# Designed miniproteins, single chains, continued (3), part 18

Each design is a single chain, and the fold is of that chain. pLDDT is the mean over its residues in the fold that is shown.

## One batch from the design tools (miniprotein)

Design m8595
Fold by ESMFold2-Fast:
Structure m8595 (fold): chain A 80 residues (1-80)
Amino acid sequence: MDAIVQEFEEDLKKIADGLLEANTPIEKAREILRTYADGWVQTVAAERKLSPAQVAQLRARADEIVDKIVKDYEKKVKEK
């Protein structure tokens, strides 16, 4: 589980970097990143047949990562 969460964080950072380079507004970037995270959680839950408690835990971790990346994105957008 931890390895796939780390891979998710790295993938999300790459997506965020691409959005920054494209000058994507923060609100649109937040929407894209959250949509990706939601899809990722659903895919992992289905593939690994996670219990509701495991899905909730995975979602909480994904949400923390999204919030962290979005905050970093906000700082970089404000500099521009």
Scores: mean pLDDT 82

Design m8596
Fold by ESMFold2-Fast:
Structure m8596 (fold): chain A 77 residues (1-77)
Amino acid sequence: SFDEIVDEAIEIVREAAARHPEHQALLDSFIAGLREAKAQRDRERAVALLRGMAIYFESLGDEEAAKKLRELIEKVE
């Protein structure tokens, strides 16, 4: 479901935040954005946030987080 996909994305970002504590504030803003998209039932916003986060984690060299987020995008589109 959409709710399960968003909740899984939040968990992925939280786990990644532990590996990237210097980026905590930005990652917390992504989590807040995902929660808002879920509350508003805004699938387009959720997908845009997931795509942006996947690119961001790739730029940090976090291939595992990026891959997991891309797999979630395929499930919501």
Scores: mean pLDDT 84

Design m8597
Fold by ESMFold2-Fast:
Structure m8597 (fold): chain A 79 residues (1-79)
Amino acid sequence: MKIPDEEIDRATVIIALAVAYVTTQDEELRKLLGEALDAVSRGDYETAIEKVREALAKATDPDDQRLLQRVIEILERLK
């Protein structure tokens, strides 16, 4: 079986954003992560990057910051 790199990257982003969305207790951060997930689902990677960057600026947890930085790196490759 072959899994294309784009499909792996897209799945990784969706899983990472979904985990952050479910685990965050910050409603503003959750809203931005939800908007990023919707953008990824539509193939709108530019909007997804904008929303993840806003979420990263508001994130105070170092684990969340690392996760969101990785998501941005993957989304930049999907553009």
Scores: mean pLDDT 81

Design m8598
Fold by ESMFold2-Fast:
Structure m8598 (fold): chain A 73 residues (1-73)
Amino acid sequence: SRVEELEARLAALEARRAELAARGLLSPEEVQQFDAAFALIRELIAKGTERDLDLAEAMLDAMERYLAWLEAQ
């Protein structure tokens, strides 16, 4: 389902963020900002309306692009 796909993407993104933080590529403030964004995405997925899932997907897309950009540095 769409919910399962978004939950899987969030889990993969959280794991990637933890890896980048462990490599010292993220400041403690950035880690906290990512954690806040992940909490919001989790809430949107839990609400499960089409609009909430669309917003969760847009946030996941943006965060995935940012982490990919960091990895390219």
Scores: mean pLDDT 88

Design m8599
Fold by ESMFold2-Fast:
Structure m8599 (fold): chain A 65 residues (1-65)
Amino acid sequence: SAAEAARAAIAEALVKAGVPRELAEAIARAIVALPTAEARHAALDTVAAQYGVPEAEAAAVKALL
């Protein structure tokens, strides 16, 4: 599903940025569970900035949300 693909992409981007896999998976699950695309995009932007995910990678993941 699109939600599963988005969750996997968020988790992998966070792991690549140095976030432990368990934490990355929990964050990805929380973001995908948000009720609107706008809320999911805002949460992803905040988390990407917090953990140092490159803007290009964050943009690619955001396209799935």
Scores: mean pLDDT 86

Design m8600
Fold by ESMFold2-Fast:
Structure m8600 (fold): chain A 69 residues (1-69)
Amino acid sequence: SAAVERVGAILARRGGVPPGHEREAAELLLSLSRRYSDLDVFLRNVERLTGVRLSAEDRAELRRIIEGA
């Protein structure tokens, strides 16, 4: 899906996900986000678990993708 592709691109650009695993990581991230009532807490946990450093722009884009999915 477009959401999976967009999330995968952000993860690939920031590192923390091995090449070729961006789609799987993006699908897992989107699935897990549905279990969180607070997206700011979710995004903080994504950074902690993956080692990915998200910019303010990345966080805003991820929020838009998750809310639109």
Scores: mean pLDDT 79

Design m8601
Fold by ESMFold2-Fast:
Structure m8601 (fold): chain A 70 residues (1-70)
Amino acid sequence: MSEEIQKEVQEAMDLIAASVLVRIVKKEAAEKGIELSEIEALELAAEEARKEGKEELAKSVEAVLEKLKR
């Protein structure tokens, strides 16, 4: 398969991982009465992934965050 398709698949997986964590983080914050922006939720999601020892997942979330800041 082409390198382009492989990169798109990786980007899709990064987006899925980030989306799941963002929803969890936003839900947790909302229960505490805190409204988070997308950027704030992604930053917290990356931090939570690192706390759990999931460095690969944290990198995926950070990749999405860098693209969103453009």
Scores: mean pLDDT 76

Design m8602
Fold by ESMFold2-Fast:
Structure m8602 (fold): chain A 93 residues (1-93)
Amino acid sequence: MRVEVEVKVYDENGNLIFEGRAETPEEIRELMEKVKEAIDKGASKVEVRFRDEALGVEATVTLERSPLLSKEDMKRAVEALGEAAIEAFEKAR
């Protein structure tokens, strides 16, 4: 597998409440839906790690709830990151 997405979700106390990994477009979609559900349940921090082993590239995006970043903003960001990962997978064909 060339592209991998790993997600870790934390509560307001810094406890890990969800961890998941995805390597296909279908798995990425399922993972993003689970992350959005965790945000609705009170998650305060989401770390998304993208790894392309063929290129040797890794990128990490961290989303933290704040007065400027609402639950809806976090869910939109997660959806956008998931779509970007799927697009990267499709362009690697």
Scores: mean pLDDT 77

Design m8603
Fold by ESMFold2-Fast:
Structure m8603 (fold): chain A 92 residues (1-92)
Amino acid sequence: SSAAQQQAQQEQQRKRELLREIAEGLKRMVDAVYKIALKNIDAHPGKTHTIPFKNNVSETTSDPAKARELLDEAKKQLLDLIDKNLEKALAE
């Protein structure tokens, strides 16, 4: 019936909205973690920094400039992964 189709459409829309809210929450968490990691690099000059990277691989450096570059790349990859997972979830 038309009423059942409308109800199914509303439920699908609510699911899609929830998925988008989850993705935005994850992006905010990534931003927060990135800011903490940057402060940690700046607070510990001369220490070795281990940055988690794609495929559960970590890269290690004692160069603060390189550590910041690796963090920026890792952040971009995490944000892209969130967007790709959202697209997949919305497509089912």
Scores: mean pLDDT 82

Design m8604
Fold by ESMFold2-Fast:
Structure m8604 (fold): chain A 85 residues (1-85)
Amino acid sequence: MAEAREAVARALREALAAVEADPDAPAASEEEVERLYEEAVRAIRAGDLERGYELLREAATGALRLALARGEPLERLRAALEAAL
């Protein structure tokens, strides 16, 4: 539990850092974000933690960029992510 929680927290923090470093990068499609998230969950459940957390980071990065493109402020996204950790 603790190891998985810390790995998820790390993936989400890396996603936030990537968005903060390049906030003007184009947003991923909602469909692409959903696909990456589903693949991440499947990989984690199958025990492929390395692939699962990498896909989770990509999905989170895409979701954050999509929310930013839809007018969500970065501070709100950071607060929501910190609340989820």
Scores: mean pLDDT 75

Design m8605
Fold by ESMFold2-Fast:
Structure m8605 (fold): chain A 69 residues (1-69)
Amino acid sequence: DLLERVEREVAEGGSPEPFLEAQRAGVPEKDIEDAVKKGLLRVASLDPRVTPEDLQYIRDNLRVSDDPV
């Protein structure tokens, strides 16, 4: 599932590709954003070494990667 891939990649700080694929497939923006938030919450809950600052940095990078630059 695209949303599960988005959540997983956000949690791992990985590729924006699942995020772009979800947008291309016409998944509602709110559902994609929810998956991103679930990924961030998983990192905060399961990996105590990750700070809220690190999570925000990942979020900002996803926004840049979402553009067709």
Scores: mean pLDDT 64

Design m8606
Fold by ESMFold2-Fast:
Structure m8606 (fold): chain A 98 residues (1-98)
Amino acid sequence: MGFLVVAVADDRETALELERRFKALGASANVGFGDRYRVVGSFENEEKALEAARIAAAMGAAAAVVNSKGEIIDVRAADAARGEEAARLARRLATPRT
């Protein structure tokens, strides 16, 4: 409900620190493993979700914020390809196939 923030990090240490920071902002958050480390935070408040994306980008992660409609409202990354990856994951998580 509200907003999802998806951050994609290259290393485990960054992913675990992002999980901690997202929880400090009031989110439920978890770390997933695949080709990269994925941190997903669930936020009720848009301002907190946008702050989480800013923190993730400052730590070198790609971050995307998606609303409950599956619309991307923010993408932050140093690399466009990584930003697209985070946005794609965020849309998939916001609109899961039943």
Scores: mean pLDDT 80

Design m8607
Fold by ESMFold2-Fast:
Structure m8607 (fold): chain A 78 residues (1-78)
Amino acid sequence: SLVDELVGQMLLGRLVVPESKVAEVLANLDTIAARVEPQLPADGSVLVEVVDAAGRVVARGWAPAATLRASLREILSA
């Protein structure tokens, strides 16, 4: 599932989201974050990138474990 794929990516310290999937990720954000938060190091951080249809990075940011949900919402809503 999309949720399982994104959880796996974030546990490896990176999240790449196609621009077309941003709304779906935001709709599932609390479910994704609830699975990731217990497994991330407290000082850990996830590199978040949004990519367009050509694979170009259109938004990028770091989401620290301590502020994971808020940081993900900010980066994905940019």
Scores: mean pLDDT 87

Design m8608
Fold by ESMFold2-Fast:
Structure m8608 (fold): chain A 99 residues (1-99)
Amino acid sequence: MPETRDLSLEELKEEAEKLIEQIRNAKTWEERKKIILELYAKILSYAETNSSEESVNKIAAVLQKFADELQANPDASPEEIAEKVKKTIEEILKIVEES
């Protein structure tokens, strides 16, 4: 379903933007963590259907590295976390688009 796939990528980008905004507005670390995990699940699900196993593994590694950095810096502001998430998403989207 080509149209559904193209819309799926746009929807993923829009969903990522909404979740990043929710991270900025989240008042607790637990809430931010849940939003980040939801975003990760959506990205991995998209990658599993549209990308090679190698690309999925690269995406998983990027997500793991981000999670480790976030855990190491618990004093990061919501805005700093949102910006890091945005940068991580941009890196992942490049991997997906590169095939």
Scores: mean pLDDT 73

Design m8609
Fold by ESMFold2-Fast:
Structure m8609 (fold): chain A 89 residues (1-89)
Amino acid sequence: RVEELRRRAEELRKKAEELQKKIDTYNSLIKHYEEGAKVAEKLSPAMAEARRGLAEEYQKNADILKTEYDSLRKEAERLQAEADRLVAA
């Protein structure tokens, strides 16, 4: 039972790690398009606006994944704490 709780906590941590990699990718894209928009403002306001729109969409996706990430991390911590309590008992 303790082994199962620890295994489940580890599985959730691995899922959270995969989500973090996706979030990092989206954050990189957000920065890329935000910086591209700043540069484009000097040359083409329309291009700058389009790049800001892309950054906004990636930000929305990153926010959704961050909510899932936080949920998985919290559940993994709960399962680990439960396993630790069973060992202490």
Scores: mean pLDDT 84

Design m8610
Fold by ESMFold2-Fast:
Structure m8610 (fold): chain A 76 residues (1-76)
Amino acid sequence: MRTISFLREDGSRGSITVPDEVDGDEVIERLREAGAHPETVGALALLASVNGGRVTAEQAQRAAELGEFLAELLSR
């Protein structure tokens, strides 16, 4: 189990706990339910797609970090 930290749509930070390997769609649904920023969801969806639908918790955390970076970049 690993905790994933992510940016929410309101600019606050949230977290969820997931298994070390998980279905990408399951993580996406849990992030959406937790109010994750659309860029975070988009980055994870892209990663899951290229990995055949499975992600590690580490990969999901990296996707969340990428989504946060993209949200910041697009707000400029």
Scores: mean pLDDT 81

Design m8611
Fold by ESMFold2-Fast:
Structure m8611 (fold): chain A 85 residues (1-85)
Amino acid sequence: SMEEEARKEAEERAEEIAREAREVILTQGPSAGFAAAMEKAGEAVRELRERVSEELARELSQWLERQVGKAVTEAISEANALRAA
């Protein structure tokens, strides 16, 4: 279904954004990584809004932002642990 496809796409985009953000955090620091992640999340939200209903886009956008935020927080913690080692 379109809903299942949109949810899968949101999950794949969240994983991609998290991976890229981790690389930026490790090379440029947490502020740069957070900024890059938020820009990419905004782009993914815009793309989703064009493909699904407004209500579903709102739900997926909130989920995507939450998942990206969690992944960025975990990446920052991992980077801090690596720097401390």
Scores: mean pLDDT 77

Design m8612
Fold by ESMFold2-Fast:
Structure m8612 (fold): chain A 92 residues (1-92)
Amino acid sequence: MDAEAVAQAKADPAGTAAQVKGILDGATEAIEKLIKEGKLEEAEELLKKVKEEAQAAIDLLRAGGLTDLAAEIEKKLKELEERAKKAKEEAL
């Protein structure tokens, strides 16, 4: 999280959004798999880490004036949280 990351996002907002969304999609799959395997503690730790990293990125993008990109990432993070919750409910 630095000025270089903000500069890169400003230079290629669409590419940056696609990259972050890809990371969140991969994390969603990993978390859902851990929940299905009964590894709820590992799933919760991974979810916490991903949320903290995504929130830091959202805050950085908002500070840099990239509010639309930050909102898209925030929406994707919310979708990840909802999918993790649903997977946990279905595993019960």
Scores: mean pLDDT 75

Design m8613
Fold by ESMFold2-Fast:
Structure m8613 (fold): chain A 95 residues (1-95)
Amino acid sequence: SMMEEALREALRRLREEVEKADVSEERKKKLLATLEAIEKAVNAVVNKAPQEEIDKLAAEAEKELATLSEEDREFLAQIEEKVAAEVAEEVAKKL
């Protein structure tokens, strides 16, 4: 569906923003691991996985987010806002 494609595109762009960021390798690895945990949870929801599996993956994503520094959480929030705007514009062009 268009929503599933938009969500996957958003996750791809978030990963690219982290990969091109001028941050330390340790910070980059942590941010990418956090995005991977989120992506697994999102894919489980999109693929209609059992609720127990979705809950477990969501809990793992929350744990990864909770272990981020304030600076890394702020960075993710900024790139999420940017990516959300870009994906919304692309979706609007297809409607």
Scores: mean pLDDT 81

Design m8614
Fold by ESMFold2-Fast:
Structure m8614 (fold): chain A 90 residues (1-90)
Amino acid sequence: SVEQYKIRALATLGVMEMHIWAYEKETGDKERAEKLMEKIQEFAERFLNSKSKEEILEVVNELIDWLKREAPELFSGTIKALEEFRREIE
């Protein structure tokens, strides 16, 4: 169901929040951590407002592209999880 896909997407965003927390602890880079967190919150709102499988798939594709561009090393495991999730939605 659409709701099950939203739950899984939000859980994946929670994992990204943990990576940002670890990054901030390791580096002390609060400014970058805040920017990354803000973008994750934007994606969370887009998932919550999605009304169809197709809308969720669109947000997942954009999230994967953003992660690969912004910090692929920090989010490598998350990207793999999202690519698997994308296959399940399709």
Scores: mean pLDDT 87

Design m8615
Fold by ESMFold2-Fast:
Structure m8615 (fold): chain A 72 residues (1-72)
Amino acid sequence: EVEKYKKEIEEAYAKGDKSRIVKILNDLREKGYPKELIEDAEIYLASLDLNLPKEFVRLIREDPEKAEELIK
C-alpha cells in the first residue's frame, strides 16, 4: 500500500507530471497516511516546481541553514 504510493510518486516525478503528484498528495491526505509519506510527496512536487534536485529540496526542509551554506 505505502510502497505502491512511493512507486507512483517516483514515476510521476520521472515524467515531470506535477498534476499526478498533486492527485497522489491529496489522496494521501484524505486517507490519513503517515506524515513522512505526505512530506516525501510534497518534496517531489516542490522539486519540479522549483526545478531543483529532490535531495536539495529535502535538505532545505530538514536543514535550511546547511542548504544555504551549500549555495554560498
Scores: mean pLDDT 76

Design m8616
Fold by ESMFold2-Fast:
Structure m8616 (fold): chain A 100 residues (1-100)
Amino acid sequence: SRSDVLLKLQLIAQSLQDMIDNLDKLSEEEIIRALKGMIEMLDEVKAQAADDPEVVALVEEAIRLAEEGIRAAEKGDREKLKEVLERMYEVLQEAARRVA
């Protein structure tokens, strides 16, 4: 449902904000695990929002950014990781606004 999609987007955005705020305290393994979990939830959102191509496109961009974040974390590029996660947060906020 639309309300279920909105709730999931808000939960992912909150988890991502918490990660950004605590990035210096998180291990590479913890960051990668969290981002993989977010991708799984975003795939569920994409399936539930399949009738809204604009929301699907934003969710696909968020998944792409999460995958880019995993690659940055694996390379130890903390500056790029932060930039990618901040962009992912903006995309998730836009997706939530379109669903609300």
Scores: mean pLDDT 90

Design m8617
Fold by ESMFold2-Fast:
Structure m8617 (fold): chain A 55 residues (1-55)
Amino acid sequence: SLEEAAKEAKKIIKKYGRNSQKAAEEISKLFRERGLSDDEAQEVSIKIIEELEKE
């Protein structure tokens, strides 16, 4: 689900850092493995950013 993808992506960001090239690569791989469309990947990315901005 998109929520599970967002949860896993947040774990990657916490492990490697928000502005890490490694985090970006791992998140892109996660989205491909979960079969997300470009639109779904964009929605998940926005949701992750919104949750991080609240902290």
Scores: mean pLDDT 73

Design m8618
Fold by ESMFold2-Fast:
Structure m8618 (fold): chain A 100 residues (1-100)
Amino acid sequence: MESAYSKLLKGIAEVYRDKSLSAEERREKIWELVEEALKEGVSVSQALSALQLALKEAVDAKDREAAEAMIEVLRRFAEKHPEYREQVEKIIAEARERLE
């Protein structure tokens, strides 16, 4: 048994390692994991932190497909939580610079 935050981190990693999933299926599964984590008591800022960590790992691995999928999930996150929009935009900009 583990915390909702730990479940979110592991779930995101499992989705990214599953090569049978399309980019769209990966985005939707990660979004479902975020929504379930928020429902289980993970804060919005903790959920954003988990997504930021996953994006950083994809960028560090130079996995452009995984990074682009995380960027789209982060954009959707900013649409649902507009108070974090500026922070999300900065995270995306930094990731894009590192992928160039």
Scores: mean pLDDT 81

Design m8619
Fold by ESMFold2-Fast:
Parts: structure tokens; C-alpha cells; sequence
Structure m8619 (fold): chain A 61 residues (1-61)
């Protein structure tokens, strides 16, 4: 499983649990779960939102 696939699964699971997720919460989750720096987490989140419009809609950003 790629880092992108793992990140996408984690964020989708959190959205399913909470109903929605802010971009700040998504970045914090990626930092905590994947051990990413703030810069790397922000970059990864941007990539995921560009590839998955449904996730982007759930993040409201």
C-alpha cells in the first residue's frame, strides 16, 4: 500500500466516524499517523484532494 493510499484510507475512516473533517484536523491526523512534518502533511493532503473530489468536499476546503 502506497503512502497516498494509506493516508486516503485513514482520512476516509475519520470522515466516516465524525461525519466531516476540517483541513487542519486532516493535516494533524496525517502528521500523527504517518509521522509527517507539517509541510509534508499539507503537500500530501493537497495531492489527495486533487485526486479525490469526494474527500475534498468532506474537508470543506
Amino acid sequence: MSKEEKALKILKDEVAKKGSLSPVEAVQILMDELGLSLEDAVRLLKTLMEKDPELAAKLQG
Scores: mean pLDDT 80

Design m8620
Fold by ESMFold2-Fast:
Structure m8620 (fold): chain A 77 residues (1-77)
Amino acid sequence: DEALEYLRKALEALKAGDLDKAREYIQKAMIIDTGEPLTDEQLEKAEKLLKKSTEEDLDFVLGVIAVDYAVQKTVER
């Protein structure tokens, strides 16, 4: 719930053109959800995915970002 609220705020920041706030909110959402911050590359992927999404899709977006991050961590690239 809190992670989803931060992701919603990130989407609003992106719409306003405030990339710094959007990144801060995405990181807060992902730290709540996964316990770890995203890398630069994961954050860029998250921003691109969020830009293509509506507020109704935010729970799905959060899940996709979290799963992608967890999979990448597991294979220890």
Scores: mean pLDDT 75

Design m8621
Fold by ESMFold2-Fast:
Structure m8621 (fold): chain A 64 residues (1-64)
Amino acid sequence: SLADLAFAAGTQVRALEEAGSPEFDAFFRRALAWLREHPELEPAFVAGLHSDAPPADLPLSLLP
């Protein structure tokens, strides 16, 4: 579901930030742009950011 994708994106943003990845800024900006169009997904994304779940290892191309 889109909510599951938003949660997965949150876990990925967390993982990229923890790793100090140069991809963090680009991924986070793309995720925020998507969430502006779909504000109903923000709670799932925030849950992913604060979870201890393993990152979904999403390729950047999966975010619209």
Scores: mean pLDDT 78

Design m8622
Fold by ESMFold2-Fast:
Structure m8622 (fold): chain A 78 residues (1-78)
Amino acid sequence: ADELLAKARADAEGGTAYLERLSPEAGRRFRAEAERALAETEAAFKEDVDKGVQVGVELAGRVGRLAAELIARLEAEA
């Protein structure tokens, strides 16, 4: 559990830094969604470990899709 959350935090920080380099607004949007996803995953882990894993996987997928969409839109506008 701790390793999964640590990796998710590192991925969120890296994604935020990358997007902020391209657009401060995109970085802020990604950070807000990633922080929300991490908080919900941590809350789910406190309730039930299996539920925490399921929520974490679903929210990681959502955050990853948002990052891909933001990057694609920024590249198309460049």
Scores: mean pLDDT 76

Design m8623
Fold by ESMFold2-Fast:
Structure m8623 (fold): chain A 72 residues (1-72)
Amino acid sequence: VSPTSINLARLFAQGRVENNPDLLQRAKDLKEALRRGEPMAPGNRSSITDEDIKETESLIPEMERRIRTSRR
């Protein structure tokens, strides 16, 4: 379960998360949820602001790139 969209994107962009296959699915789910305006993951009950969404959207491409490169 993803805690917050901005937190996940920040961790990935900062290189703190090591190309985890699990995160590929989560990054895709996050992108789709933002596109539809849905809450992040079923377990996330925190309020998400427009600023959080904007920052997460800007970082998602980097997350996807890292995961894709490490795919086996």
Scores: mean pLDDT 53

Design m8624
Fold by ESMFold2-Fast:
Structure m8624 (fold): chain A 66 residues (1-66)
Amino acid sequence: MRDEIVEEAVKLGKELIDKGEDVDTAINRAVQHAVERAREAGLSDEEIADVALRTAKKVLDYYDKK
């Protein structure tokens, strides 16, 4: 499910931010993880794009709250 992939990737991004990684690095790595998981799950290009965008936004929102 797309929501599960986003949740896993966002968790990774949050962990990277909490460790002191730059937000750009955290977003990039979280998005890469989400895209890889979505491809493995057989999602379409449109669904992969949705997963990537939602992951990036949630990681950025987490950073902005700090």
Scores: mean pLDDT 83

Design m8625
Fold by ESMFold2-Fast:
Structure m8625 (fold): chain A 83 residues (1-83)
Amino acid sequence: HMEEKIEERLEEIEKELEKRGLTLDEETKELFREAIRLELEKPDDREAQIEVAKRIAEIRNRFAEAERVPAVGEESLQRLLAA
C-alpha cells in the first residue's frame, strides 16, 4: 500500500530530525509526504524529480523561517528522502 510506504519513510525522516532536536509541523510533514509519493510513484521521471526538488526547497525555507535548521540544505533533505 502506497500510503503505508509513505508513512514509514516519513517516520524514518522524523527520527533523523528528532536526533537533531527538531519536530515537524503538519504542513512540513505534508511537504515530505508529497515528495516521498513522487519518488515512489515516478522515480525515473524528470518532471517528478523537479517537483520533489520544489517540495524540498519549500521544506528548507520553512525550517529557515522557523530558525530550526539553518544547516539543512536541499541536498541533505534529498538524501534523507532517498535513504
Scores: mean pLDDT 72

Design m8626
Fold by ESMFold2-Fast:
Structure m8626 (fold): chain A 59 residues (1-59)
Amino acid sequence: KEEEEQKKLLEAIKDGSVTRAQQDELYEKLGEGYKEEYENFRKKVDAMAASGRAGAAAL
């Protein structure tokens, strides 16, 4: 029940379809474990960028 709601919030933050203000609010609503999962996801994305994977940045 609550787990499904947390996963939906995490997915919305990852999707990037929300504003910065909404991202901050959604992140604040995440449970401790889900915040850690999101931070690990961000670390992996940052590591890939640092390895020369520029992603789909407007080019």
Scores: mean pLDDT 67

Design m8627
Fold by ESMFold2-Fast:
Order: C-alpha cells, then structure tokens, then sequence
Structure m8627 (fold): chain A 74 residues (1-74)
C-alpha cells in the first residue's frame, strides 16, 4: 500500500539521518536519491495520483529530518 511505502521511506530517511559516518552533504544526496527511487516505484505500481501524494507526504518527512540534521550539526 502507499502507507507501507511511506513507512519504509520514513524508516530509511531516519537511518540516513542517524548515520554518523555520513557528512551532511552525503545525507542530503542519499535522501534525495531515495525520494526519486520511491516516487518512480509508487508511480509505476499505484499511478501518478499516488506518486503525487507520496511526494507531498515524503516532502514533509524530509523537511522534519533536515531540520533535525541542521539542529544537530549547528
């Protein structure tokens, strides 16, 4: 389901966020790549409307993670 893809995406974003071996830039690039891959998968399996919803909800997940990364690295 779309909800399962969002949960998997959030878990992977948290894994990237918490990886102390990665620089801020590497974290941003990995999160960006992951979003692109998941959008493509969701579009193929569930259609463009589901892909749009994934982008909106995924963007909220990313914003929260980026805010947390910036606070930790600031």
Amino acid sequence: SLEEYLKEFEAEVKKIKNDKSLTITQKFLKISDLLREKIAEVREKFGPEAARQFLLEGSRIIKKALDEIEKEEA
Scores: mean pLDDT 82

Design m8628
Fold by ESMFold2-Fast:
Structure m8628 (fold): chain A 85 residues (1-85)
Amino acid sequence: DLIIPTPDQLREKYGELSIEDAVKAVIDEYWSDKSLSDAQKLIATEIHSMNVVAVILENQGIKLSSTQLAKLTREEIAKVRQKRK
């Protein structure tokens, strides 16, 4: 089961980070977890990163649609993963 932190918990942990640094931190957290399958890591990373990006942008007064959030989050995940390959 995927436990997603509350928005307040995400603001405390990631709110002061850049979107790139926050997404990288989420990827590093899930990719180091040997208990998860690669498919579970992908799903967890996408969902968690999207929530983190939303919280960071909301903390800056920016609200994106769900479609815009998903696109931005996937682009940031792809950039981080390309650098690690």
Scores: mean pLDDT 74

Design m8629
Fold by ESMFold2-Fast:
Structure m8629 (fold): chain A 69 residues (1-69)
Amino acid sequence: KLEEKLAEIDKEAEASDAELPEPEQLAKGEEARKVALILELNPELLEKLKKNNITKAEDILKEIEKFLK
């Protein structure tokens, strides 16, 4: 059981070694996660975004920055 899982992880790690995402791509994923968290904590901001039909990630980030300032 554990040995089989270890072999699966090793195979996934080997395949990932050639296809590791660039640090910049990883950072973009983290930013999207932070945005989702901020919106969850601020339903008023989410409602404002919906009212203005703001669906683009870039526009959402801009509104969040404006709200936090």
Scores: mean pLDDT 60

Design m8630
Fold by ESMFold2-Fast:
Formats: structure tokens, C-alpha cells, sequence
Structure m8630 (fold): chain A 87 residues (1-87)
């Protein structure tokens, strides 16, 4: 249980860092406005808090890892769409 929770926490932190870096990069490249970046970061942080609670409540490493990957895929898809619409 302890080792599984440590692995899940590491995967959550990895996914959070990847999505946040991509939002900041999109703002730096002028693909989104500072206001859009602030809104996306706020929404992302709220969703990240829910993911952390879900992962902390799970009794299954497999289900926890699946939740992290679904979160990551969902946010990367949102960012792909936002970047496309901003052109």
C-alpha cells in the first residue's frame, strides 16, 4: 500500500508538471492570451485537486494509474483543441 501510494503520487506529479508546462508554453508562444492561460491554470488546478483526492482514496494501483492517464490524456486533448482554435 505505501509503495503503491508513492508511485501514484509520483505519476500524479509527473502529469501535473507536463500539463502546466504546456499551458505556460502556449502562453509564451502567444497561442493563448494571459487571461486564457490564467483560466486554464485555475481549472487545471481544481481538476488536479480532485485527481489527488481520487488517487488517495483508491485501493488499486491499476485504477489509480488509469485515473492519472485519463486525466493527462483529457488535459492534453483540451490543450490541443485550444491551440488549434487560437490559429
Amino acid sequence: MSADQKELKAKVEEALAEVEARIREAEAQGLISPEQAATLLAMFRADAERLFEEVSATQSLEEGLKAVEQFRSHWLAILDWVERESR
Scores: mean pLDDT 80

